# Designed miniproteins, single chains, continued (4), part 15

Each design is a single chain, and the fold is of that chain. pLDDT is the mean over its residues in the fold that is shown.

## One batch from the design tools (miniprotein)

Design m12520
Fold by ESMFold2-Fast:
Structure m12520 (fold): chain A 61 residues (1-61)
Amino acid sequence: SVEKAQEMGKEFHEIKEKLIKEGVSEEEAERLAAQEVAKKYGLDAKDAEEFERLAAREATE
């Protein structure tokens, strides 16, 4: 749902920012944050891949 997607996006950004503040590189923080969100929300492999792809596009901005 739209609400669940918004919550996932918010959590992704929070985890990414936390990792960057802890000294993790931006690229590694993005990867780890995407994996953490996918795991927490129990995403299937296909949905996890799509989420990681969307997160990578946002980071390129």
Scores: mean pLDDT 73

Design m12521
Fold by ESMFold2-Fast:
Structure m12521 (fold): chain A 88 residues (1-88)
Amino acid sequence: SEKILQARQYLLKCLTQKGIEKYQECFKETKKSFPELSEDTLINSLRVVVLLLTKCPEKSSSVLEEALKKNFEKLQSLPDALELCSQL
């Protein structure tokens, strides 16, 4: 859904601004901004975004935002995020 994509983009922006070590703070802020999303969906989104940031540190936030948007339907799990990293 569009809201899952928006939540992933929000997490990406938060984590790039505050650092990956602030993932719990970014998770809480995202949960407040997207209360309609289940906790499982938010946890999965956090895992995907953290993996992209840790495995593709050379890629700008704009490149990662475009990757999240273009591959939204395929990014259902952590292995999907690993495959995306190999293609970037």
Scores: mean pLDDT 75

Design m12522
Fold by ESMFold2-Fast:
Structure m12522 (fold): chain A 105 residues (1-105)
Amino acid sequence: MVEEAREYLKKGEEYFKAEDYEKAIEYYEKARELFEKAGDKLSAARALLNLAKAYFKMGDYEKALEYLRKAAELLDPLVDKPEARELLKEIKELYLEILEKMNEK
């Protein structure tokens, strides 16, 4: 399960780099579901952050913010872990970038 989830995460990243955001989202969702089933909250939060990044690239700021909130909620009980703090930092940075884009007039 976890190895399959990591392979889906990798495929999602490959599609993201190719700017095929719809395919990236498909694979990131598959990775997220498998990590959640495995109880791997850190990796599930990484997949949620990657979903937010893909939606941000597509200009869907509302969906991007939704996935960032889900990732942050999943990580909140894990804030004592350095890996969770690094993900929360990335979430905060993307959140601020999305707000800046939404305020561009």
Scores: mean pLDDT 86

Design m12523
Fold by ESMFold2-Fast:
Structure m12523 (fold): chain A 73 residues (1-73)
Amino acid sequence: AEAAARAAREAARAAARGDSAGAKELWQEYFVLGRDVPGAARSARAGAEAAARGDSSAKATYLWEAFQEALRA
């Protein structure tokens, strides 16, 4: 729980700085530690679908949204 909360905070800070790659890595760490957060899982799926379409901008947006949902849970 503590490690997941720390990863989520660091991911949110990275996203705020515009470091989408760093945010993605930290978010993946959070997801592994707290995989039962439904809102974060939904946003992660949307991000994966955007990546499959080759839409890098949408992918970054959905990853940021996943962090916000994870922070609320």
Scores: mean pLDDT 59

Design m12524
Fold by ESMFold2-Fast:
Structure m12524 (fold): chain A 61 residues (1-61)
Amino acid sequence: LEEARERLRRLAKEAIEAMKNGDYKKTQELVREIHRLAAEHPELREEYVKAMDEITKAMKK
Protein backbone atom coordinates (compact mmCIF):
# COMPACT_ATOMS: atom_id res chain seq x y z
CA LEU A 1 0.00 0.00 0.00
CA GLU A 2 2.74 2.51 0.93
CA GLU A 3 4.49 1.70 -2.37
CA ALA A 4 1.25 2.31 -4.26
CA ARG A 5 0.71 5.59 -2.40
CA GLU A 6 4.24 6.75 -3.24
CA ARG A 7 3.71 5.76 -6.88
CA LEU A 8 0.44 7.71 -7.05
CA ARG A 9 2.15 10.83 -5.72
CA ARG A 10 5.01 10.46 -8.18
CA LEU A 11 2.64 9.97 -11.13
CA ALA A 12 0.64 13.04 -10.12
CA LYS A 13 3.78 15.19 -9.94
CA GLU A 14 4.95 13.93 -13.34
CA ALA A 15 1.53 14.60 -14.89
CA ILE A 16 1.57 18.19 -13.62
CA GLU A 17 5.11 18.66 -14.93
CA ALA A 18 4.13 17.22 -18.33
CA MET A 19 1.16 19.58 -18.42
CA LYS A 20 3.40 22.56 -17.59
CA ASN A 21 5.63 21.53 -20.50
CA GLY A 22 2.64 21.34 -22.87
CA ASP A 23 2.99 17.57 -23.26
CA TYR A 24 -0.71 16.68 -23.25
CA LYS A 25 -0.13 13.18 -24.61
CA LYS A 26 2.23 12.37 -21.73
CA THR A 27 -0.24 13.90 -19.28
CA GLN A 28 -3.05 11.66 -20.58
CA GLU A 29 -0.83 8.57 -20.30
CA LEU A 30 0.06 9.42 -16.70
CA VAL A 31 -3.59 10.13 -15.84
CA ARG A 32 -4.54 6.69 -17.18
CA GLU A 33 -1.86 5.09 -14.99
CA ILE A 34 -3.19 6.98 -11.97
CA HIS A 35 -6.71 5.77 -12.74
CA ARG A 36 -5.55 2.16 -13.04
CA LEU A 37 -3.61 2.41 -9.78
CA ALA A 38 -6.67 3.81 -7.96
CA ALA A 39 -8.82 1.00 -9.35
CA GLU A 40 -6.37 -1.56 -7.92
CA HIS A 41 -6.17 0.25 -4.56
CA PRO A 42 -9.59 1.72 -3.65
CA GLU A 43 -8.16 2.59 -0.22
CA LEU A 44 -6.22 5.36 -2.02
CA ARG A 45 -9.48 7.01 -3.15
CA GLU A 46 -8.91 10.29 -1.29
CA GLU A 47 -5.38 10.73 -2.66
CA TYR A 48 -6.64 9.79 -6.13
CA VAL A 49 -9.38 12.43 -6.00
CA LYS A 50 -6.91 15.07 -4.79
CA ALA A 51 -4.41 14.20 -7.52
CA MET A 52 -7.03 14.30 -10.28
CA ASP A 53 -8.34 17.63 -9.01
CA GLU A 54 -4.84 19.15 -9.12
CA ILE A 55 -4.16 17.76 -12.61
CA THR A 56 -7.53 18.94 -13.92
CA LYS A 57 -6.93 22.46 -12.59
CA ALA A 58 -3.51 22.52 -14.26
CA MET A 59 -4.99 21.32 -17.56
CA LYS A 60 -7.67 24.03 -17.61
CA LYS A 61 -5.15 26.82 -17.03
Scores: mean pLDDT 77

Design m12525
Fold by ESMFold2-Fast:
Structure m12525 (fold): chain A 109 residues (1-109)
Amino acid sequence: MDADAEEAIRLAEEAIRLAEVDPERALELITEAARLLGLDVTREDVREAVRILKERGLSEAEAIKALALSVIGAALARLARSEEEREAARERVRRLAEELGVEPVLETL
């Protein structure tokens, strides 16, 4: 259906996997995923977001995971076609946040 939103989720999930082993590649994937969702962001903008989150007490890996989770949340909301699907998207983001031990940096879409 929305191939860009589906690809953004795939890239963000890979970024979560790479956050602790290849953070530079994870940042590239988050940048591409955010751009697929229509955000005019550069890799430098994503690095600045990581810096701000680190100042708030997150590690680099936690900051990357939080940004990737935010991208997943935005993509799932864009894919949702009903209130039931939107609620399922919020529940999926909540479960991923619990599994990763991080809070989403965006609470609203």
Scores: mean pLDDT 80

Design m12526
Fold by ESMFold2-Fast:
Structure m12526 (fold): chain A 56 residues (1-56)
Amino acid sequence: AAPAPLTPLELKVLIMHLNGKSLEEIAKELGISVGTVKNLLDRVEARLAALRAQAA
């Protein structure tokens, strides 16, 4: 089964966060603002929550 696809940028941010990088380090690595990183992670969490709600 295929879950809702993450954008490449959302997936990259998620992987870096799981590797223990801070939001500031991720922002620096990607050349974006900390607020953008937070917004991307929020979108990922929303998609994961939707999948969990469907499964429960």
Scores: mean pLDDT 76

Design m12527
Fold by ESMFold2-Fast:
Structure m12527 (fold): chain A 73 residues (1-73)
Amino acid sequence: MVKELEEKLKKAMEALMKGDYDKAAELLGIPVQDTKQANFDAVAQAMAKVLREIAELKGIPSAEIRGYGNSTK
């Protein structure tokens, strides 16, 4: 499971490095946007989601969430 997400992310990064935003979006399973800039934004958001899924599957605690706000009451 984790390795599949990591492979998907790696392939998407390779497509981005080639300037193929449409292919990167397709590899991440998101709809291809009308412009390169919109595709870049969508791909970046999808990559962030995949990274979070990888972290959850590995059982990595969400340090960022623990640092959020004041929950003392």
Scores: mean pLDDT 67

Design m12529
Fold by ESMFold2-Fast:
Structure m12529 (fold): chain A 68 residues (1-68)
Amino acid sequence: SEKVEELIEKSIELAEEIAEELRKIGLEISEKLGIDVEKEKEAEKVPEEVREEVRERIRRRMREEIAR
């Protein structure tokens, strides 16, 4: 179903947005606890190849759950 694949892709996009917000919150909490996070702040985003591998794993898992 085209609609199922569309929902999977939208879910992945939303999950990536949530993950980025959680990363920012984690950095703020770490700073408040006195942890040096300057290197983490300057770090580039996770490499695109790793992100795509994670997306494929999520797609596979969601398809398996929907097929139940």
Scores: mean pLDDT 70

Design m12530
Fold by ESMFold2-Fast:
Structure m12530 (fold): chain A 71 residues (1-71)
Amino acid sequence: MEEKARELAEKIRERVPGTGVLVMGDLLLISGDAPVEELERTAREVAKEEFGLEADVSRIPGTGMVAVRLS
């Protein structure tokens, strides 16, 4: 699962250049200059399209960051 999280992080960076992604096991923290809605949508799309996973994606209030959990 951690390897999938790292691959997901790489794919997100490819789709939205300039994003920062921190990987912690099956949890990803995503930040960048893109709107939080775009980061959230991209994370869900990549997880589903590339890995067939339904990711639990939530916004971190007041930070412009998105948290993604892979189960």
Scores: mean pLDDT 75

Design m12531
Fold by ESMFold2-Fast:
Structure m12531 (fold): chain A 70 residues (1-70)
Amino acid sequence: PSLTPEQQRSERRGQAVQRAVIEAKTPEEAGRLAERIAREELGLPDDEARAVGRAARRAFEVIQAHDASL
């Protein structure tokens, strides 16, 4: 079964977050990279691109906090 257009957009946003978290070295870089991908590659409006950036930053912070607790 194929994804709906909304599911495809959600998947692309998720891929942007994952890519940013893998490539970035800081939460700030993860946020910037994800926001840039959302704006430039996905063509999202500023508010949605910023939401993708915040999600990536948050995901990176959670991973970093988990690693710090080990």
Scores: mean pLDDT 78

Design m12532
Fold by ESMFold2-Fast:
Structure m12532 (fold): chain A 98 residues (1-98)
Amino acid sequence: SEADEIRATQAYLSAQFAEAIAMARAGAPVEEIIAKLREAIARVQARIPDLREELEALLAETEEGLRTASPEERVALLRAFLARVSRLLHDRLEAAEA
């Protein structure tokens, strides 16, 4: 079902962002963190095409923020991005279950 696909996407996203945050904490190059986010968001866009443009805009904004941020600020930016994407998925899940 659409709701089950959204729930699976939420679990996948949480796992990918946990890895991205761990990379940021370890001082990984920003481009490696961005590559990880691009891959994660591409999979979400493939599963939920209705969110494609909004997710692309949020990703672009976050990429610019990450490139100018300190290592400590990158963790906060990744958490903020996860929270915003999680809200979009939650709203879509509620719409699918209505």
Scores: mean pLDDT 85

Design m12533
Fold by ESMFold2-Fast:
Structure m12533 (fold): chain A 70 residues (1-70)
Amino acid sequence: DKEETARKLIELNIESLIKSYKEGVISYEQAKKFLKENIDTLASIYGLSEETKEKLIKEGLERLEKAVEE
């Protein structure tokens, strides 16, 4: 399933961005920017709808926010 594969890759990307932020390599604003860019790229590659892309961006940003608040 293309959407499931995209979701798994987004998950790995979120974890990588959280690690980079916690290690002081990137800012929170950079992490949000990279997350959006990566979701846009994966949505293009896997042919996801605009609605699915927007949902994934919202979910990813919420998860990134919760993780960096820890």
Scores: mean pLDDT 82

Design m12534
Fold by ESMFold2-Fast:
Structure m12534 (fold): chain A 55 residues (1-55)
Amino acid sequence: MTEEEIKEVIESVKKNPELLEQADIDTLKRIQEMAEKYGDDEVVELAKKAIEKKK
């Protein structure tokens, strides 16, 4: 996965957080890991909350 692809995923989540509601837990964990790698605390917290809601 390229750095550009990771940035696009993070930006998509910021613009449309409801995408997290549709994602599987595994996908949410990947989004969290990518956001942590790039220091985007907002997206990290959004992914964590989405995971909690699905558990």
Scores: mean pLDDT 76

Design m12536
Fold by ESMFold2-Fast:
Structure m12536 (fold): chain A 65 residues (1-65)
Amino acid sequence: SLLEEAQRLRELAEKLKPRFPELSGEIIRLTDEAIAAYQAGDIEKAKELVERARELLGEIARAEE
């Protein structure tokens, strides 16, 4: 579930990149790190990185319109 969430956030950030390149780039970076941490067995780090990525996605949502 956590791995799937990180992958979904990454895909969404890629789609948003043309409109929000800076925030989307940071989300992609955080989700890539989260996936790597998850695969390495560092579940707490993966959770923290996914939560940070969600926070940045919230910034984009607040900036819409």
Scores: mean pLDDT 84

Design m12537
Fold by ESMFold2-Fast:
Structure m12537 (fold): chain A 85 residues (1-85)
Amino acid sequence: MSDDTLVNRMMQVVTQVQSLPADRQQAILDAVARTFGQDVANAVAQVMAITDVAAQRAAIRQMIDTFGRATVAAVVDFMRQQLAQ
C-alpha cells in the first residue's frame, strides 16, 4: 500500500471519528492508548485537532515516519473496528 493510500484512509477514519459525540471520540482515543500506547494515541489526537487538510496530511505522514506504516495501518483498521461498534 502506498503512503498516499494510507494517509487517505487515516483521513477518512479521522473525519468519521470527528463526527461522533465527544464521549465516543475520547473512548476511541482511550482504546488506541490501551492497544498501541499513549504516544500513538497522542499523535491521533493531534491529527484530530488539525482543521487544515494539508497540515493534517503532513501530521499523518509524520506518524508513518515515527511509528512505521504497519503500525499506522493497524491503527486505521482498529479505529474502523471501534466505529463499527
Scores: mean pLDDT 85

Design m12538
Fold by ESMFold2-Fast:
Structure m12538 (fold): chain A 86 residues (1-86)
Amino acid sequence: MTVELTYSGLSPSQITGLALRAIGLELDGYEVDIEIDGDTLKIVLKGLSEEEVKALIEEAKKLKEQGAEVKIRKEGDHLHIEVHFP
């Protein structure tokens, strides 16, 4: 499964932290694509297992509980997770 993560409303330090985390996933052997535009970070993860996808969904739900605006959309083998920080 492919997961597309979009984070928006980010500070420069939050962008750096999330980008470093995404680089860490690439070093762990995941297929990762990273795009940064202003206060927005997009991360595309390919070849994820069902368990890894569930973990990402639960993390997104936790961010929603912490006050972020979260939208999750599934289209076949592609999952979109959009997170907007206040």
Scores: mean pLDDT 80

Design m12539
Fold by ESMFold2-Fast:
Structure m12539 (fold): chain A 85 residues (1-85)
Amino acid sequence: MVYHLKVKITDLTNNDKVITIEAEGRNIEELIEKVEEKLRALGLPEDSTFRVEVYIDGKLVGTGVASNLDELIEKIREILEKHLP
């Protein structure tokens, strides 16, 4: 089974700038690894407030708010762990 993950991130501190990240993976660990790699490569501000929307196979599965990059990654993981086996 392959999951299609889409993460929409809104930087509330930076004019509501929207960034979309997509990844495919067979499990939560593979999906998070790919998302973390892409997020770290983007050079996001460390202390910005982010709104996150997480989609699996085109369906919204969770939303969250994070105040830094590490919290953002953890929030995405938490949402995925609640919705995927």
Scores: mean pLDDT 82

Design m12540
Fold by ESMFold2-Fast:
Structure m12540 (fold): chain A 56 residues (1-56)
Amino acid sequence: SLADEAIEKGRKALEEGNYKEAYKYFVEALQLMPPDDPRRAEVGRLAVEALEKYLG
């Protein structure tokens, strides 16, 4: 799915130290997921992690 592709791109960007891009992809994934998707909590935490690493 498009959400799965966004998650994969986000994880790859995070591993490569591209924190701004990682954050953008994780936010995109959250927008593509239904509100009750069990993965939202994990993807939300990854988005926060990426943002903190980008700003810190």
Scores: mean pLDDT 88

Design m12541
Fold by ESMFold2-Fast:
Structure m12541 (fold): chain A 87 residues (1-87)
Amino acid sequence: MLKEPSPEVQARADKLLEEILKKADEAFQAIENGDVETAKKYVEEMEKLADELEALAREHPDSTWLEVQAALARMIVALVKKALEEA
């Protein structure tokens, strides 16, 4: 049976994912405005946040929920990177 992480760990994961989503929105707006340098900065910040969420998931290998959160974070980063390459 899968173990849920502590409420503190869940809150940390939620906060990391929320920050990644906010940075993704800001990056997409920068791409639409032709501000490639600002978009690159947001992508770099998002990669660091995704790395932190992946590290958190590795510390809690019994948590499928954290594994899913980490996978979602990495997919969001990949989507923004693809949009930036196509800009």
Scores: mean pLDDT 84

Design m12542
Fold by ESMFold2-Fast:
Structure m12542 (fold): chain A 71 residues (1-71)
Amino acid sequence: MEGEVFVVGLAVAKVLLDKGKTKEAAELLRKLAEKTKDPEVKELLLKAAEAAEKGDIEKAKEYIDKAIEKL
């Protein structure tokens, strides 16, 4: 069940962001982007990873939420 796997993965990424583990969150987001079949979801997850790598936790979460809306 594709949506459930992504929702759990994205929830874990948000927890990592809340803990300030932005590099670990970015790595997880990039792995999820590689596994998605939806190019729009992939682009949103890559943008979330880039925001996380820059320490922009709020923007990273915004892109994650937009990706969830597309699932």
Scores: mean pLDDT 81

Design m12543
Fold by ESMFold2-Fast:
Structure m12543 (fold): chain A 60 residues (1-60)
Amino acid sequence: SPLEERLRELGRRNEEALRQLLEALRNGAPQDEIDELARRLLELSEETTALLREVERLRA
């Protein structure tokens, strides 16, 4: 389904963003870079949550 495909895509992007954030933290990246990566991850998480709420409404 289109919603399932979108959820899988967002899941992959969330995992990639988290991986990048963890790598930056391990390498002692500047705080500004860490903050930017964290913001991207939060944006992806918000988008994923919105889509999950849509799926929940369709199943109710």
Scores: mean pLDDT 83

Design m12544
Fold by ESMFold2-Fast:
Structure m12544 (fold): chain A 62 residues (1-62)
Amino acid sequence: AVGKTLTAKLSVPATEDNDLTFSSGDLLKVLEVLPDGILKVESLRTGQEGLVDASYLEEVSV
């Protein structure tokens, strides 16, 4: 959901334009939900925005 913070399950380098590079355990804030399971997110570690496959992310445990 938009505004939700999710945790990266694994490390993935950017492979396409607009993809986000992230490391396992990074916190990513959902900015927009796109078709085909793609999310536009902001990395809380780097402040960069980009696209990520939702299957790489999980809910933050509190």
Scores: mean pLDDT 75

Design m12545
Fold by ESMFold2-Fast:
Structure m12545 (fold): chain A 89 residues (1-89)
Amino acid sequence: HMEEIDRELVAVLSFDPSKLDVEETIERTVRLAKELAKYHDGLRLVISPQAKHIDKEKLREAVEKAAGVPVEVVEGQGSNSAIILIEPL
């Protein structure tokens, strides 16, 4: 599990897909999204295909409810790591 917020106010959550805890991943995504929502009027979640066990709609609803901004979820490209990228809409 690795979390990073870069200089452009985006956040990357990286994790080993073989060790994926769905509830912990949602919780970490919500926490990072709440911080970014202080600076943005909407958020986009880009989810790697390796995170296929995560229900995209449940993740969107959890993040939107907690962050208080519109949230969209899209599928991105990944390698051997499962990644959720949080960026401005």
Scores: mean pLDDT 71

Design m12546
Fold by ESMFold2-Fast:
Formats: sequence, structure tokens, C-alpha cells
Structure m12546 (fold): chain A 100 residues (1-100)
Amino acid sequence: SMEELIELLKETLERVEELLEKVEKGELSEEELKEKSEEIAKLANEAALEAIKLGYLHLAFQLLAISSEALILPRLSKEQKLESLRNMIEVLKELLEELE
């Protein structure tokens, strides 16, 4: 449903914002980074599946891209992680604006 899609987008955004703060502060172990990256990827994938069911294919493709980017976060430099996370936040906010 639309309500479920919006909730998944909000939850994904919150997890990305929390991860960004921890990366900026250097408060992350490699294990915690991997776990949080996988959680974001899972949420983005679930949101993409809901978007597909509702016929929002463009939104679904954007969410699948976020899922893929989240999975590569542990392999990136600190600077690349920060840029990727900030981009994910911008995209997720834009997608929420389109649905509200």
C-alpha cells in the first residue's frame, strides 16, 4: 500500500541518517557498519518491492540503486561513504516529497 511504502521510505531515511552521523564521528566498528549497511539495503529492497506493486517503477529503480550502494559502503573510503550516504538521504527525501 501507499502507507506501507511511505513508512518504509521514512524508516530507510532514518537508518541512513543515523549511519551518516556515526561515520562522521568515527563511532563504527567494521562489523556494525556491515550490519547497518545490510539493514539499509533490506529496507530499500522492501520499499522497492512495494513501489513495484503500486506501479511506481521509477521510484522502485531509485530504491534498488540505494540498496546496491548500501551493500558497497563497507568497501568505500570514509569520504566516499559520507558522499554516498548524503546522496542516499537527498534521494530518499525527494522520493518522500513525490508521495506526500
Scores: mean pLDDT 88

Design m12547
Fold by ESMFold2-Fast:
Structure m12547 (fold): chain A 78 residues (1-78)
Amino acid sequence: KKKEGLELFNKGQEYYKQGKYEEAVELYDKAIELLKDDLLLSLQALINRGFALEKLGKEEEAQKVFDEAEKLQQQLAS
């Protein structure tokens, strides 16, 4: 649900600012699931998840997430 997804997204951003990157990724994962019907919010959550994965040194996982975000952005432009 959009309200719950936004709350989880905001909490993920807060944990990211605190350096709690693993917790941020978990919150972004839940936010993406709840926001899947809102393309712009899903895109923002995917991008933030990618940055958190980069902070964890998970470069390959981060790149896959960024690739997913780029595909979603291209679908919106079509």
Scores: mean pLDDT 82

Design m12548
Fold by ESMFold2-Fast:
Structure m12548 (fold): chain A 56 residues (1-56)
Amino acid sequence: DLEKLEELKKRIEKEIEELEEKLKENPDDEELKLELEILRGLLGIVEGIINLLKSK
């Protein structure tokens, strides 16, 4: 469902925003940095799928 993918995208964006704030306060936290990288990658995949579905 496109709607569920849009909701997933919003949730990932919110998590990224929250982690970016935490990382700004704790820049030496390699685990937060890794988690942020993973979420950004996942966001790109979700956006790609949404765009493919919208193109038809």
Scores: mean pLDDT 83

Design m12549
Fold by ESMFold2-Fast:
Structure m12549 (fold): chain A 100 residues (1-100)
Amino acid sequence: PEVERLRQRADELLAEADKVIEESKNLLKNYKKMTPEQVKELYEKASEVLDGLRRVAEELRRHPELADTYRRVQGAIAKAEEVRKQLEVLYDEKSAIAAA
């Protein structure tokens, strides 16, 4: 059924988001040792996950029976947006240092 497929897709994206968020937080804790390439890789992963979450959230919004899943996806979007912004700032800083 489409609803069950949507739930499974959301759960997969939530698991991917959790991994990317944890990887990003670990990188941010060790930012001095990280290369611009490593920061860019996580930024790209975070952007891909964020795009997927936003797309699935639009579909979940139309299914009240999946309200709990929708709430979890919205929470993951907020966290992914926050870590992506932090990665962007760090990438800019690292790139400026590497260019200097």
Scores: mean pLDDT 83

Design m12550
Fold by ESMFold2-Fast:
Structure m12550 (fold): chain A 61 residues (1-61)
Amino acid sequence: MTPEELVERIAADLGVTPEELAKALGVSLEQLREAARKTGGDYEAIARELGVDPRVLADLL
């Protein structure tokens, strides 16, 4: 799965667009994609890579 596909899947699971997800996390789409690439698409690991509390992603659900 590409980093782009991983970001789209995570955003869809949260009911938002990739752009809305990036804004909610306070990062750019490119930063979000790079975090997904580094971590392999684990949303908790992505949150840690971005310096965001994993609970923020849970609250978006």
Scores: mean pLDDT 75

Design m12551
Fold by ESMFold2-Fast:
Structure m12551 (fold): chain A 72 residues (1-72)
Amino acid sequence: MVNEGEVLLSFGEMYISIGKKLASQGDNEGAIEEYKKAIELYEEAAKVGDEETAKRARENIKYAKELIEKLK
């Protein structure tokens, strides 16, 4: 069964996908905004999820931060 942390991870992944599409279209500002939304969801997933979910959330936070730095 899907737990709360897994749901938050899924929403974060959705925002990463939206951000990547915006970045591919040259909308770096919009992409950064969506990546920041993903980070907020991943931070919440790390707090409410199990150990495996928290680990995945932390890895995804690092990845999202790298995506933001690449667009600056």
Scores: mean pLDDT 84

Design m12552
Fold by ESMFold2-Fast:
Structure m12552 (fold): chain A 100 residues (1-100)
Amino acid sequence: SLKELLAKAKKLLEEAEKALEEGKVEEAAEKLEEALEALAEALKLAKTEEELKEILELAEKVLELARKLLKVAPKELVARAIGLIFRAIGLILEVELKLK
């Protein structure tokens, strides 16, 4: 359900932020990727402006944390962090388009 996907994304974002604070950069990347997948699925189910706005706020949080990840990422995770940034931007733009 949409509610379960949004709850999952929120939990994953909280866990990603904690992982970044603890220097667990690979764990943070994995949690951000899972959060983006949950939000992409949520966007397919969203029907109301309020649901779309909630997805937008969470997608913007993914972008914020992905940018923080990029600043601390070791060389082998840089491409993954950049990929997360572009995926988050794409999702934000899709939500904004649906909001008109």
Scores: mean pLDDT 90

Design m12553
Fold by ESMFold2-Fast:
Structure m12553 (fold): chain A 87 residues (1-87)
Amino acid sequence: VEELAARLTELLDEVERLSKQALEAAKQGDFEKAKELLKKAEEKGREADRVWRELVDAGASDDLLRELQERAARAAEAYGEALKALE
């Protein structure tokens, strides 16, 4: 459970970081770089979704799941902002 929680945290932090980098690239007019960064964020997000399911199946506490859900919400927000900048 601890290893899964740590891995999920790292994946969600990477999604947020890549999404913020994509937004900055888009603001600078580098849409090719922004798209590549968002593609990496999507791949990390899919891996995070799989780890989340394993963590739930492993019987993680409601408090831990709540904290991870808040982190996931921040990552999703950053991703959405970057995606809008490309439209």
Scores: mean pLDDT 83

Design m12554
Fold by ESMFold2-Fast:
Structure m12554 (fold): chain A 58 residues (1-58)
Amino acid sequence: SMEEEIERILEGARKGIELGKKENNVAVLRAVLKDLEEYVREDPRGKELIEEVRRLLA
């Protein structure tokens, strides 16, 4: 279902954010941001993760 696809993308993004933070890897964080903006930009959970990644990249 579309909700299952959204949940999968959000879970992948959360794991990518934690990896990017742990490794101090800006490229990983930028890739996560791109995926979130492309697939879950309008989802409230996606918006929260986008704001988190943007803060980490600031």
Scores: mean pLDDT 85

Design m12555
Fold by ESMFold2-Fast:
Structure m12555 (fold): chain A 107 residues (1-107)
Amino acid sequence: SEEDEVLALLEEVRARLEEVRELVRAGDYDGALALLEEMGARLAEAIARTTDPRLRALLDSVRAGVERITALVRAGAPAEEVLAEVDALIAQVEAAIAWVEALRAER
């Protein structure tokens, strides 16, 4: 289902954000940027093929978060600032996963 595809993507995004967090902590901004760009591309592809407007809006919100973190990393922002945005997006993705799981259970 479209909900199952979005859940799989959100779980992947959560895992990749945790990896970005560790790369930023290590000072590996180039590695973090590569993962963020890959995540942005995957989200754009998923949004393009998502037909449910609620799921599309949710993915658009997550993509905006990835774009904000990517801009900070490209600008060489302090690790504390980048990590605050990464932690906020991880929490947002966890809430999104719970919401999509609830939506799937109602069908």
Scores: mean pLDDT 90

